# Designed miniproteins, single chains, continued (4), part 35

Each design is a single chain, and the fold is of that chain. pLDDT is the mean over its residues in the fold that is shown.

## One batch from the design tools (miniprotein)

Design m13268
Fold by ESMFold2-Fast:
Structure m13268 (fold): chain A 57 residues (1-57)
Amino acid sequence: SFEFHRAVNEIIIEKAKKGYKIDDELLKRFGEAIEKAKSVEELKKEAEKIIEEHEKA
């Protein structure tokens, strides 16, 4: 839904402003999270986890 996409986009914009690199792998993982998430709260937690794992790699 647009609400899920908006929540993920807000997180992406915030992290990108801090110098975080957005690539195709990260976008793919966000897409999977949007499909699997049952709530915006769950999606936000999953997106933060994805970012932390990707930043560490």
Scores: mean pLDDT 76

Design m13269
Fold by ESMFold2-Fast:
Structure m13269 (fold): chain A 60 residues (1-60)
Amino acid sequence: KIPIDQEEVDLSLLLMMAAILTKIEGLSPEEAAERVRELGERNGYSEEVIEKAVEHALEL
């Protein structure tokens, strides 16, 4: 089944960005969480998606 849930897509994109920021750019989990929040808000993602992505970034 092809996922068509936009919130799942948005969450996956923010999680991918968090991984890039921490693993490639060397940012702390806290810095990555802040960047992920900014990106989600700027792109109009739901608050629920942004909060889930921030929680995951902080656990990195």
Scores: mean pLDDT 77

Design m13270
Fold by ESMFold2-Fast:
Structure m13270 (fold): chain A 68 residues (1-68)
Amino acid sequence: MDPELLLEQSRRTAEASREVGDEEMARASEELARLVEEGKDPSEALERLSELSRRNPELARRAQEIID
């Protein structure tokens, strides 16, 4: 994925997650955005986001509805 697109998606996910009250997902998405901005490896942050989505699927779904 293009770093610019990944950064934009991370920002959208952080805002949407915060809106639905998923602070852990919001923070993880902000960390992903920070890593992309700094040119660092985003792999661990991406895995964390995936794990959080799996643990709280309803909150992840609500955040996705806001993004869409």
Scores: mean pLDDT 78

Design m13271
Fold by ESMFold2-Fast:
Structure m13271 (fold): chain A 59 residues (1-59)
Amino acid sequence: MEEERERGLKLMDEFGRIAAEAAQGSVEDGIKRLKEFAEKYPEVAPAAKMGIKALEDAA
């Protein structure tokens, strides 16, 4: 239970870092990185979809 929660928090933190880097750089590269991250970690797929949508809408 605690290990699962800690794992989820670490994945969300890493997702946030990728999203922040994407916002500062190329939108296309950011979208690709978020898609790759979501493929490796399905637990963050809903958050990744939101981030991708936000980047696409900002382009």
Scores: mean pLDDT 72

Design m13272
Fold by ESMFold2-Fast:
Structure m13272 (fold): chain A 76 residues (1-76)
Amino acid sequence: SLEESRKVAELIGYILSAVASLLEGNGEQAVRDLKKAAEIAKELGRDDLYPLIRKVAEWLREKGFEEGAEEVEKLL
């Protein structure tokens, strides 16, 4: 459906944005983007993407954003 296609595009966009923000050292933005990605993945039942989201959350934790990483993991 158009709605599902739009949500998939948003999901991919948020994952890419979170990774880009992490690479730039903007952990706060990465947390916000990854939380949005996790919410959409859960709504769509895209559990095939949970390992990828968890890996980005692990990078957040390694960079000192442990609280944000925990919030992302709780959404899955």
Scores: mean pLDDT 86

Design m13273
Fold by ESMFold2-Fast:
Structure m13273 (fold): chain A 118 residues (1-118)
Amino acid sequence: MIELTESGGGTFKEGSSVTLTAKVSGVDFAASDHAWYRMTDHKPFELIASISADGSSTWYAPRVQGRATISLDHAAQTLTLDLKDLEVSDTAVYYAVVMPGATGIPVFGKGVEVTVVR
């Protein structure tokens, strides 16, 4: 069974930074593409960052481009999202996602809450 254990959520001040980490198990991590999605109260569920299995290709949504960095640690089997210069509009539930090369079917974590306050 594929499992994503997310951490790093909480309440943060506007202008600060957050590091969200997901430990991925039950899958060939090195053969899987990874992503971060978020859900906000006033926006649809959205892809914010993605990274290829080898880490060579990344994509960022316009709203987080220049503020977000997605990375992989193959030895630890972790997916990380660093988001800087936090805005109140970054308040959301953030979901780590793995897309195994063998199935192509995305598996989502349970989500981690991030609240940004002034």
Scores: mean pLDDT 86

Design m13274
Fold by ESMFold2-Fast:
Structure m13274 (fold): chain A 61 residues (1-61)
Amino acid sequence: GKMEEQQEILREIAEELRKIGDALNEAIKLAQEEAKKSGNYSFEYRLKLLKEYYDKILSEL
């Protein structure tokens, strides 16, 4: 029924968001490596804030 279709769509959205989370974690690792070389931690800090917000959204699904 319509409710079952909605549940399946939400599950698919959650799976796609999980993939984005994995990519974001990888970007943070790269930003950490860059920060160690440049001494500029601002980009790493911004990506960590984005991940905190992302994790909050994912937890609400």
Scores: mean pLDDT 80

Design m13275
Fold by ESMFold2-Fast:
Structure m13275 (fold): chain A 74 residues (1-74)
Amino acid sequence: MEELVEKAKKIYEELLKKGKSPEIARAYAQLYFIESLTEEDIKELAKELGISVEELKKRLEELKEDIKKFLEEE
């Protein structure tokens, strides 16, 4: 988990250095983070959020779709 957070931060910072807006940079970093989550990472997050693994997977899928739509418009 922690390693994925650090990689997402690096993506965000690199995109900012390349002249992308903070919103665009954050969208790409979030998409990378979600796509990189392992089954164990998902279980840990679900426990921290107090929801089921199935519910978290559904929310992550919806969030990915929202991020992709945002990136298509911007």
Scores: mean pLDDT 80

Design m13276
Fold by ESMFold2-Fast:
Structure m13276 (fold): chain A 100 residues (1-100)
Amino acid sequence: MFLSDEEAEELLARARELFREGLRLEAQGKHQESDAKFLEAERLLLHLVLSSSPERARALVEEWLAFYREELERHGLADRAERLTAGARAMVEQLLASLA
């Protein structure tokens, strides 16, 4: 069963909160806790993609990647933002291709 628009937006909002928490923990030198929060955000995004139509999943991922890049750039992590965004995009494209 595909997620409703409201459910998808709620999951995306939760993933954004987890990502921001991860960045805050990283700034405090809590790298292991930060990585755990980033992993939780990634798992929510994977669930969102798997529980959405392919076209909707692509739109939601593009919205997430734009947010992700902007947040990393705001924290002075522009070089990391480019690499992580490229990696996330490749992973999603591979996943969507496997569902075709």
Scores: mean pLDDT 75

Design m13277
Fold by ESMFold2-Fast:
Structure m13277 (fold): chain A 63 residues (1-63)
Amino acid sequence: MKDVREALKGLKELVKEAEKDPSLAPIVIEQGEGLIKAAEKAKDEESKKEAEELLERARKIAE
């Protein structure tokens, strides 16, 4: 993924896959944490919030 926006699209697809197969949730959580940090460094508050929402959804799937 080249930038935060493209990474967000990938993370959204991973969350959808984890909803179908909860065993994927740990991978999605790891990717989401990395994306949140990348968005923080880019000072992209909007993308950071979206990544945090996706990460929270992945954590609920893992539960």
Scores: mean pLDDT 79

Design m13278
Fold by ESMFold2-Fast:
Structure m13278 (fold): chain A 57 residues (1-57)
Amino acid sequence: MKEAKEELLKEIGEVLRAIGDVLDAELAGDEEALERARRELEEEKKELDAAQAKIDA
């Protein structure tokens, strides 16, 4: 339980960082960087979902 909660908090932090990267790319107007940042955000969301599933199961 404790380890699963620590993993969840870490993944939440990674998603928040990825959101920041998307916003930075949007502000810069760099479409290539924006696509890469959005792709990274989707991967981080998958990892968050996996960490959440370990707690809910």
Scores: mean pLDDT 79

Design m13279
Fold by ESMFold2-Fast:
Structure m13279 (fold): chain A 64 residues (1-64)
Amino acid sequence: MEEKYKKWLEEIKELVLAGKIDEARQLAVKGSLELTEEGRNEQAVKFYKDALELIEKLKKELEE
């Protein structure tokens, strides 16, 4: 679980740094849905929030 979360967040970070913001957001949705399908609803909500927060933070840094 932890390793999967970290891997997905790293992939989201790479997509944002490459300017692929929409793809990063899609990966956040996909990851949260996969966790929900596994019955991990709390983890799905947490992952989605963490992913969106990461995307917004990195996007603001890139606008500098």
Scores: mean pLDDT 79

Design m13280
Fold by ESMFold2-Fast:
Structure m13280 (fold): chain A 81 residues (1-81)
Amino acid sequence: MSAEERLAALLDRHVARLAAAVAELRAAQDLSPEELRAAVDRLLAELTEELRREARAAGLSDEQIAAAEAQLRHAADRLIA
């Protein structure tokens, strides 16, 4: 598997986990938009650290990791819009 394929798989997995968690928060909890934002921001911080650890372990470059972090943050903003 190429570095690009590994990065895409990692990003896809973390975005899917984020989307599933946001759906659970919306379905299981009567949260205000502000409470949802706070919960998603906390989850995003945790997932970003996990992504960094996994990407480094997979031998991905700092530039590739930074790009994936930016995409994960953008996905979080879109999910709570």
Scores: mean pLDDT 81

Design m13281
Fold by ESMFold2-Fast:
Structure m13281 (fold): chain A 85 residues (1-85)
Amino acid sequence: SSIIEQLEGAIALVRELIAQGVTTISSEDLVKLFQERLNISRSTANSLVETIALELQKLLSEPFNLQDVLEVLEKMLKELKEEES
């Protein structure tokens, strides 16, 4: 799948977790979730989560706030779509 499809899938998954009342997630659980639900490789899921951590200025050992993760993913998708326009 394209990076746009991966980001759209990641956004949908994060929105689903927020709707279920989940507030935080570990980097490892986020990697597993992306790997399983987006059908991407572990290395691709790791790279996406590392990019999110860098944008949020957080260590991978720190839990992520899912609303912050959602905002980063939406920003990444918007910027990528603007580059392809």
Scores: mean pLDDT 83

Design m13282
Fold by ESMFold2-Fast:
Structure m13282 (fold): chain A 123 residues (1-123)
Amino acid sequence: DFERVRAALLEALRRAGLSDEQIAALEARLAALDGSIHEAIQLTIATLLAAGVDLRTMGEALVAAGREHNLRSVEYTGYSLLLRAEPEQEYADKLTELIQRVRDLILAGATPDEIFEHLEREA
């Protein structure tokens, strides 16, 4: 559900300390997308980076938002950023598990939305 992804990504911006104006700008850009979850996540990361948010703060915000909304894709993105900021084995293990699940679903011919729904069902 793209609306749930949108809500989680906007919450991640609030958690990372972005202004209401910066959040509104992302919301307008997300509304212009055709519902691509992958593009929405990439646009959110680009917005946080442009705002000068550090990788740790960004990763923590995305993990929290992903967990609150039961969005594995958003949580996964958060862990990938945390591993880059602080290369800890726990973050590497979480990324490896999620990468393997996503890879298996892609090889089975699942669409991005089907991958998302499958990962949430297992949460």
Scores: mean pLDDT 74

Design m13283
Fold by ESMFold2-Fast:
Structure m13283 (fold): chain A 94 residues (1-94)
Amino acid sequence: MEKIEEAKKEALELIRKELKDNEEEKKEAEKLVEKATEGILEKTPKFLASHPDWSEEKKEQLIEIDAESVLSFAYMEISIAKLIEENERKEKEK
């Protein structure tokens, strides 16, 4: 689970860097990433406990997929926030 926690830290740093000039969007993206990560950290241990016959390699692969999912979710939220900002600018320039 350490890899998922590390991915969360990286995701939050990425959001803070990319959305530094957009305080409201930054806070919303951070909250969404934290909520998604909490869901993964609750679900994944329960899933692994229900599959004790899985190899350590297979279990590690699932944890890596979960960590990548956290980062992918952060990139998606950043992209959405930037798109919203661009659309608002275009509407104000009419």
Scores: mean pLDDT 80

Design m13284
Fold by ESMFold2-Fast:
Structure m13284 (fold): chain A 56 residues (1-56)
Amino acid sequence: MEKKKEAVRLAAELAIRRGMSDEEVRQLVLKTAKALGLSEEEAQRIYDEVRAEAAA
């Protein structure tokens, strides 16, 4: 379970680094989470956390 969440987080961080928009990053996170069997709620939480960290 931990490794799946880390994979989604890494995907979000890489998308942000590539200069993708907030919406593009969110869609990528949702797609990756779905492929790994994570809930949309878990995906949204990971996105919110990565976004907050990137803004600090």
Scores: mean pLDDT 79

Design m13285
Fold by ESMFold2-Fast:
Structure m13285 (fold): chain A 90 residues (1-90)
Amino acid sequence: EFKKKLEELINSYKEQAQKYKDEMERALREASRRIGELVRAGKAGTPEQQAKAWEEARRISRELREKMGEYSDKIKEFNELAKKYEELAK
């Protein structure tokens, strides 16, 4: 029973790490899509529209970097917890 509960706890931490990894991949794909749309719209727009598109793309990139840092930290935290409990299970 103890070994089974420990495996369940380890798996729970691995699932949390995978959840943040999946969220990170989704955030990257969405940011890439939005920036791609802004670049296309900018090419077809006025100089004013191009300036606004560039400013928005820069804002998206900044928000993405901050969010990526948060996700990376959480992935590391849960992976370290899983490893710690795997070592205790020996």
Scores: mean pLDDT 83

Design m13286
Fold by ESMFold2-Fast:
Structure m13286 (fold): chain A 60 residues (1-60)
Amino acid sequence: SIEEKVKEVEEAAKKSAKEAYKKIQEIKYEVLNDESMSEEEKKELLERLAKIAEELEKKM
């Protein structure tokens, strides 16, 4: 689910901003190639990941 993917990034962020950023890139790749996700779900997840990436960029 979208919430599970977001939680993976949040857990990585607890370890380091670099780990979280790496996780975001991995999930973005998975989402773009995931035939089971709707376009709406893909958009929502990508938007949430983009917001997290912006916050991480400020900490780097």
Scores: mean pLDDT 77

Design m13287
Fold by ESMFold2-Fast:
Structure m13287 (fold): chain A 61 residues (1-61)
Amino acid sequence: MLPDEREIKEALVLIGIAILKYNTPSLTPEQQELLKKAEEALEKGDVDTALEYVRQAFSLL
């Protein structure tokens, strides 16, 4: 069965968070704040907001 759009967005958020946490050797304070907000939004089930914060963090790389 084809994944739901929400499931795809959730997967992208999780992958983005993992890259920022484990594959980026030094995060700026701004990137760390965006990562924290993305994790908080994901915990609340707000996948769209979490994805937006992940995208903002990547724009600073």
Scores: mean pLDDT 77

Design m13288
Fold by ESMFold2-Fast:
Structure m13288 (fold): chain A 71 residues (1-71)
Amino acid sequence: LDELSAGVLYSAAGVLYIAAQVSASLGDLEAARQSLEAARELLEAAKKKDPSMKEELDKLLKRIEELEAEL
């Protein structure tokens, strides 16, 4: 995490969010939860590295929280 840029962390979190949606649609709720947890960690790391990205990061975090509520 320390070697990655905030933009790379944000992109990786987005990929994990998509993976979580796929896992949830297949009924693998545990895999979906794990992907969302990993995505959340990456977004927190990105926010710490670049606070100017807060708005974009918060939008994706809200989507993660909405999907978590459906699991």
Scores: mean pLDDT 82

Design m13289
Fold by ESMFold2-Fast:
Structure m13289 (fold): chain A 98 residues (1-98)
Amino acid sequence: EEEKEEIRKLAEEFIDKMKDLPLDIQEGVADIALAFSEDETERKAFELVREAIQELKRLISNPEEAEKKYGLSKEEVENMTPETRKKAIRKIIEEKLK
């Protein structure tokens, strides 16, 4: 449970710092962070962020699934602001962590 909380904290800090960047660039930064991470918990956090970004990119092409699985409206998916992107990534992370 403490490990899950640390992973959430690291993921939240990453997505907050990256929120203004395009999604493809956020994915690239997460890939670099994962590749250069020496700590196991940090590597788990960045892998989870990377997976969440990849899932969000897939969901943008499937708005009905986005609503069903994560409660993301079609309007939120089509007109994503930095804040709604951060919110979406956070929801995907929480679903993966249960």
Scores: mean pLDDT 81

Design m13290
Fold by ESMFold2-Fast:
Structure m13290 (fold): chain A 65 residues (1-65)
Amino acid sequence: VSEEELERAVARVAFAVIYSTGKKQGKSVEEIAEEAIKLARETLGEAGVKEAEELAKKALEEAAK
């Protein structure tokens, strides 16, 4: 797989863990999204950050409906 595909895979796994843990702890979807994006920006390249942002956007859109 490409480096970009690996970064996106890491971002997806990290987001799933942060989201599941945050929801169980009673965090808002907004707080979870901010935490996930911040972590991606600190640890991943552009492809990983973009994946985290897309996952966060989807979660926020679902929560807003």
Scores: mean pLDDT 81

Design m13291
Fold by ESMFold2-Fast:
Structure m13291 (fold): chain A 80 residues (1-80)
Amino acid sequence: AAAERERRRQDALGRAAYYQLKIDQVNEERKKAEETAKELMKDPELAPIAEKNYQDFKDSADKKIAEYTAELERALAEAA
């Protein structure tokens, strides 16, 4: 039925919006972490720790973005 198809489309669009929001949140956190690392790296005593912490965060963030992007693409395909 057309109504059932539209409901599934709306559900898929809702999931797409959710994963887009999650990607946006991770990107915002990543930007803040990068800005913090840049400030800390101005201090030679803090630079090694700041670089390592940022790299660890970046690796974790990249994995989350990849996972959420895959779910977003799946939801968008389902909505089409």
Scores: mean pLDDT 86

Design m13292
Fold by ESMFold2-Fast:
Structure m13292 (fold): chain A 60 residues (1-60)
Amino acid sequence: MPTVEEARELEEKGRKAEKAGDLETAAEYYRRATAILIRVLGETHPEVRATAKKLGELLA
């Protein structure tokens, strides 16, 4: 079962990819983290909203 901790590890990997300039890899990690957080915490949770916002910024 996915966990909040697994999602946070994916966010950290996304942040490292973003710092390296690999925006496609960063977006993939943030997308996976967002999906887990929605499943575990629900769509309206502040942590879900924050991760989804970062994904949106990478896709803009």
Scores: mean pLDDT 81

Design m13293
Fold by ESMFold2-Fast:
Structure m13293 (fold): chain A 96 residues (1-96)
Amino acid sequence: KEKAEEFLEKYGVKYAAVFRWKRKPGESRSTAVARAIGAVLDLMTRFPPEEVRVELYEEDEDTFYIVVGAKSKELLDEAIAHLRSLGFEEVARIEK
């Protein structure tokens, strides 16, 4: 929650979503991190930084968060659909 609120203030965006994932059984930490970084880079390729902002957070060695913010609800919904297609789970959605 606090990280998502800081994100909205930092980037001046009105819409954000938080995705959480955990390292899978048998998956290395480096593989889990690479999977998350790949998702972030793919979003940055699809959307210019002025339209969609993305940050990656590590909570611990097994738990990670991606925070995505957008200028419009439509842009956020597109980013959410993309992350869901990659197997990431949405845990929060925020509007200011």
Scores: mean pLDDT 74

Design m13294
Fold by ESMFold2-Fast:
Formats: structure tokens, C-alpha cells, sequence
Structure m13294 (fold): chain A 97 residues (1-97)
């Protein structure tokens, strides 16, 4: 899946701006957080494939990784930390249904 497609899918799903998703991905690449990027890609893939079970597992993993890296994100970029927190909140809401 192309990065632009991932950004579009995640933006629509989480209700976040495309530019905010792009900033997250660029920051994660800069910080070497490859596992977080992979988790975001798995969420987008599950949404595209309409796989509800894979989506639930991918969202839980994404939340875990974002929370584990919260301090590193806050120290790197306060705006990116805020966007990540909004993504966690949106993901939790989707899991609660």
C-alpha cells in the first residue's frame, strides 16, 4: 500500500487531518519508530480489507505502541504528541463502539 493511501484511509477513519497523519509518519521515521509505522500500516490494511478482527488487533497494538512511546514523542514534538493522543482517543472510541 502506498503511503498516500495509508494517510487517506487513516485520516478518514480517525477523523484527523491528512497533514497531521503525515507529520506523525515523518516524525516516527525520524525517531526510528518502525514498529509504530508498521502498526499504522496494519490498521490501514485491515480497514481496506474490511477485516474487523484484524482491525481490532491492529488498533490495540497501535494504542499500546503510541502509549509506550508517549514520553519520546512529547520530548521530540509537542504537536506530534497531541496528534498521537488524539489518534489513541479515536482508536479507543472505535474499539468501544
Amino acid sequence: MKEEEIIEILSEFFGLEKEDIRKLLETFKRLGLDEVIEAMEKVAEAIRNKDEEALREALERLIELLEENAVALAMSDSEVFRIAAEMVEAAREKLAE
Scores: mean pLDDT 86

Design m13295
Fold by ESMFold2-Fast:
Structure m13295 (fold): chain A 65 residues (1-65)
Amino acid sequence: SMAELEAKLEEIRRELERIGATVVKFEGETVYVKLPKTTVEKEVGMAIGAMGIGIEAGFSVKLAP
């Protein structure tokens, strides 16, 4: 249902923001995020975390331009 989808999108947004990512938008089966500029190690860790959150929810994660 649309209400269940909306609740899932809010949960995904909260999880992504918890790890430091900023959610820009949801579009189809894709979530667009921005990651803060930091060390390569931390950026890779955030990217892996964001991908994991997306995969669990059935979304592809992409960097916003």
Scores: mean pLDDT 81

Design m13296
Fold by ESMFold2-Fast:
Structure m13296 (fold): chain A 65 residues (1-65)
Amino acid sequence: MPTPTQLRVLKLLSDKGFDTALSAKEIAEALGLSQSTVSKALKELEKLGAVERTKDGKYRLAREP
């Protein structure tokens, strides 16, 4: 199961919509977390297939039906 930090990141991305990609810095600023904490959460979520990395190093919700 995702950590509390990973769940907060997923909720933010869900609120912004599936077509919206955010950088680790943008997510950190929005959630009041450090960029390193968010970067760790994003890497784990990407490994779980929950988020996708874009060409610009930003992240969005994964849709893998």
Scores: mean pLDDT 77

Design m13297
Fold by ESMFold2-Fast:
Structure m13297 (fold): chain A 55 residues (1-55)
Amino acid sequence: EPSAETLERSEFNLPSVKAGKKAMEEALKEGLPDEKAQEISNETGKKKYQELLEK
């Protein structure tokens, strides 16, 4: 079952989730709205996931 957001069920996505979490927290600290922070988090996690797949 393909996950389009975060693959919570897979430990392979731990680095992706961690990167997304940091990005979201940083965005929120900068005063960005939750909607944008979530989008940034998702994009950051996706990029990390792609890097893991490349390796």
Scores: mean pLDDT 69

Design m13298
Fold by ESMFold2-Fast:
Structure m13298 (fold): chain A 85 residues (1-85)
Amino acid sequence: ALAHLEAGQRAFEAGDYETAAEHYRKAIAEEPSNALAWVALGEALFKLGKYEEAAEAYQKALALEPDSEIAKKNLEEVKKKLAEA
C-alpha cells in the first residue's frame, strides 16, 4: 500500500494523473480501508475530468472517515462541476 501511494504521489506531481490513479487503485486493493488512498484517487480522477468517479471515491473516503474536511471540500467541488455539466 505505502509503495503504491508513494508511486502514485510521484506520478501526480509529474502531472501523470492516469498513472497516479492506477497506483492509488493498487493501494486501495491492498488496503480498502485507507481513506487517504480514496482521497488521492478522487483527486487524480478530478484532474482527469472524471467527476462522477471522483465523487464516488470521495464518498468512500467519507464513509471511512466522516470528519475528513479534505474529502468534504473535494466532494463539494466535484458536485459543482457535475452541476455545470
Scores: mean pLDDT 83

Design m13299
Fold by ESMFold2-Fast:
Structure m13299 (fold): chain A 67 residues (1-67)
Amino acid sequence: MTLEEAAEEISRKFGLSLEKARKLVEGAITLLKHFSEEVAVQFLVREGGLSEEEARYVLELAKKILE
């Protein structure tokens, strides 16, 4: 999965702009490289304005990009 594909999916699913969706996916990738999944979820909820369920969904897409 590409960054662009993930951003388009998040934009459509959450009703966010494509630019905001792209930044969330990029942030999730960076968080997963440096922190545990639970820390990444907490950061996306607090700073990204996402629910826990939405944050976990973004992280699953970020994992597919990192494969």
Scores: mean pLDDT 82

Design m13300
Fold by ESMFold2-Fast:
Structure m13300 (fold): chain A 87 residues (1-87)
Amino acid sequence: MSPLERFLAAIEPLARRLQAEVAKPEPDFDEIYRIGMEIARIFEEFGLEELAEELRERLEEAYARKDLQAMLGAIVEALQRAYEKLS
């Protein structure tokens, strides 16, 4: 399997959990933060240490402000960058 295929397989369960949480009328900030931090750990496993560090920093800032859009934006941007690096 290519590194990209392995990465997508690792991310898929977390992406589905994130989608399910965001679809709720009142999304749980703690759960979204937890999912984002798990995504950052997967980035480290795939040698994307800088992306993992940037994602963790942005998630901590957004979580402290209870800013759902900032947390989601950080996750989406980080996933797009990871996809490009592993493609």
Scores: mean pLDDT 86

Design m13301
Fold by ESMFold2-Fast:
Structure m13301 (fold): chain A 75 residues (1-75)
Amino acid sequence: SELLEYIDKVFAENNPEEAVKLTIERLRQLVRDGKISLDEAIAAAGYVSELLGHDQDANMQFGDAVVAIRQELRR
């Protein structure tokens, strides 16, 4: 998956806080452009949660952003 490869690169090259911000922005762009399905967005969110592990602050920030993206997908 090109999206998962992008996420891997972002997390390898950045600190967790910046990686989360970059991933959120990519997901928002893909949703706005109609390039990602809801199922793909959910799969990507689960993958990021695994990469973040026990980082509670980063997981909470990402979780909140995913909820906002899911609300946009319902429109």
Scores: mean pLDDT 72

Design m13302
Fold by ESMFold2-Fast:
Structure m13302 (fold): chain A 85 residues (1-85)
Amino acid sequence: SHMEEVLKKLEELVEQMREVVQKYLEGKLSPEEALEKLLKLIDEMKKVIKESDFPKEVKEKALAYLDKLEEYLKEWAKKELEKLK
């Protein structure tokens, strides 16, 4: 029911992230375009988690991991852009 719907939405968002990464690896997206798309998907995951009926502690941990992922992706994109000059 609600938990299954939340998990399905998160699964779909993760699959969209995989597709963005795959397009980047195939040279179809720049680092900036990949970062923009990935950050939008992370924002949607945060919304799904915040609106879920999951326990507060689970939400706080999940949101903290997503924040860390955002910082990692921003640093990655910056380093990739430096290589391109």
Scores: mean pLDDT 85

Design m13303
Fold by ESMFold2-Fast:
Parts: sequence; C-alpha cells; structure tokens
Structure m13303 (fold): chain A 94 residues (1-94)
Amino acid sequence: DVAAVIAAGNATAAASQELAQQGLKDGEDDPSRLPISADMMYASSGSNAAMGADAAAAGGDATAAVVAALNALSAQNRKLGEELKKKYEELKKS
C-alpha cells in the first residue's frame, strides 16, 4: 500500500529528526516535546497526506504518476530517517 508506505516513511523521518533535536537540547524535560507526542502528530499528518493521495490515485488517470512520486518520496524519507538516527546515536555516545 503506497499510502501506508508514505505515512510510515514520513513518521520515521520526522521521529528521527525530533529525537536528534532532543539530543542537541539535552536537559529539556517538557511533556509537550515527548517523542511519543511528536510521533503521533506526524503519523496523523502522514495519514491525512496518505488519504489525499489515495483519493487522487483512486479517481484519476494520473494514478501511475502519483504512485511513482509517492514511492520516490517514501524512499527519500526512509533514507533521511536512517541518516538522522545515525547522527542521534553518535550524539548519545558522548
């Protein structure tokens, strides 16, 4: 499911970025900045984007182009998530 893959990719990249930023802001203990909250917000945002993309794909002759674009974005988001996670792990080793 392309929509699900996009949502997962976006959530992963966003969560990794939030974790990396929290590492840089060591000492911040704010419930509103919990990774869980960020992950939930990004999952919801990704779901909205996925629903929109799913509706467009279901309704249009441009389905192949939309699917290709979503797959490319998903791959890019996954790579970003891995890079950010690697940087976060390096920060935690200090």
Scores: mean pLDDT 53

Design m13304
Fold by ESMFold2-Fast:
Structure m13304 (fold): chain A 64 residues (1-64)
Amino acid sequence: GEEVRERLVRRAREAGLSEEVVERLREEGRKAIEGFKKNEEEITKESDEGLERMRESAERIAER
């Protein structure tokens, strides 16, 4: 959960990145976690359809 986000922000700060860049990374990570949480709930409810949606989302992110 949140621990992963905090570690990313901490590492960016330690690397000397600007606060603006750190905030952007934090927002990006938060959106990714929220999307995964929603997809996980849908998978539990609709096994076949949920799996396909999660796969498409992951592929879309990887291809970008």
Scores: mean pLDDT 63

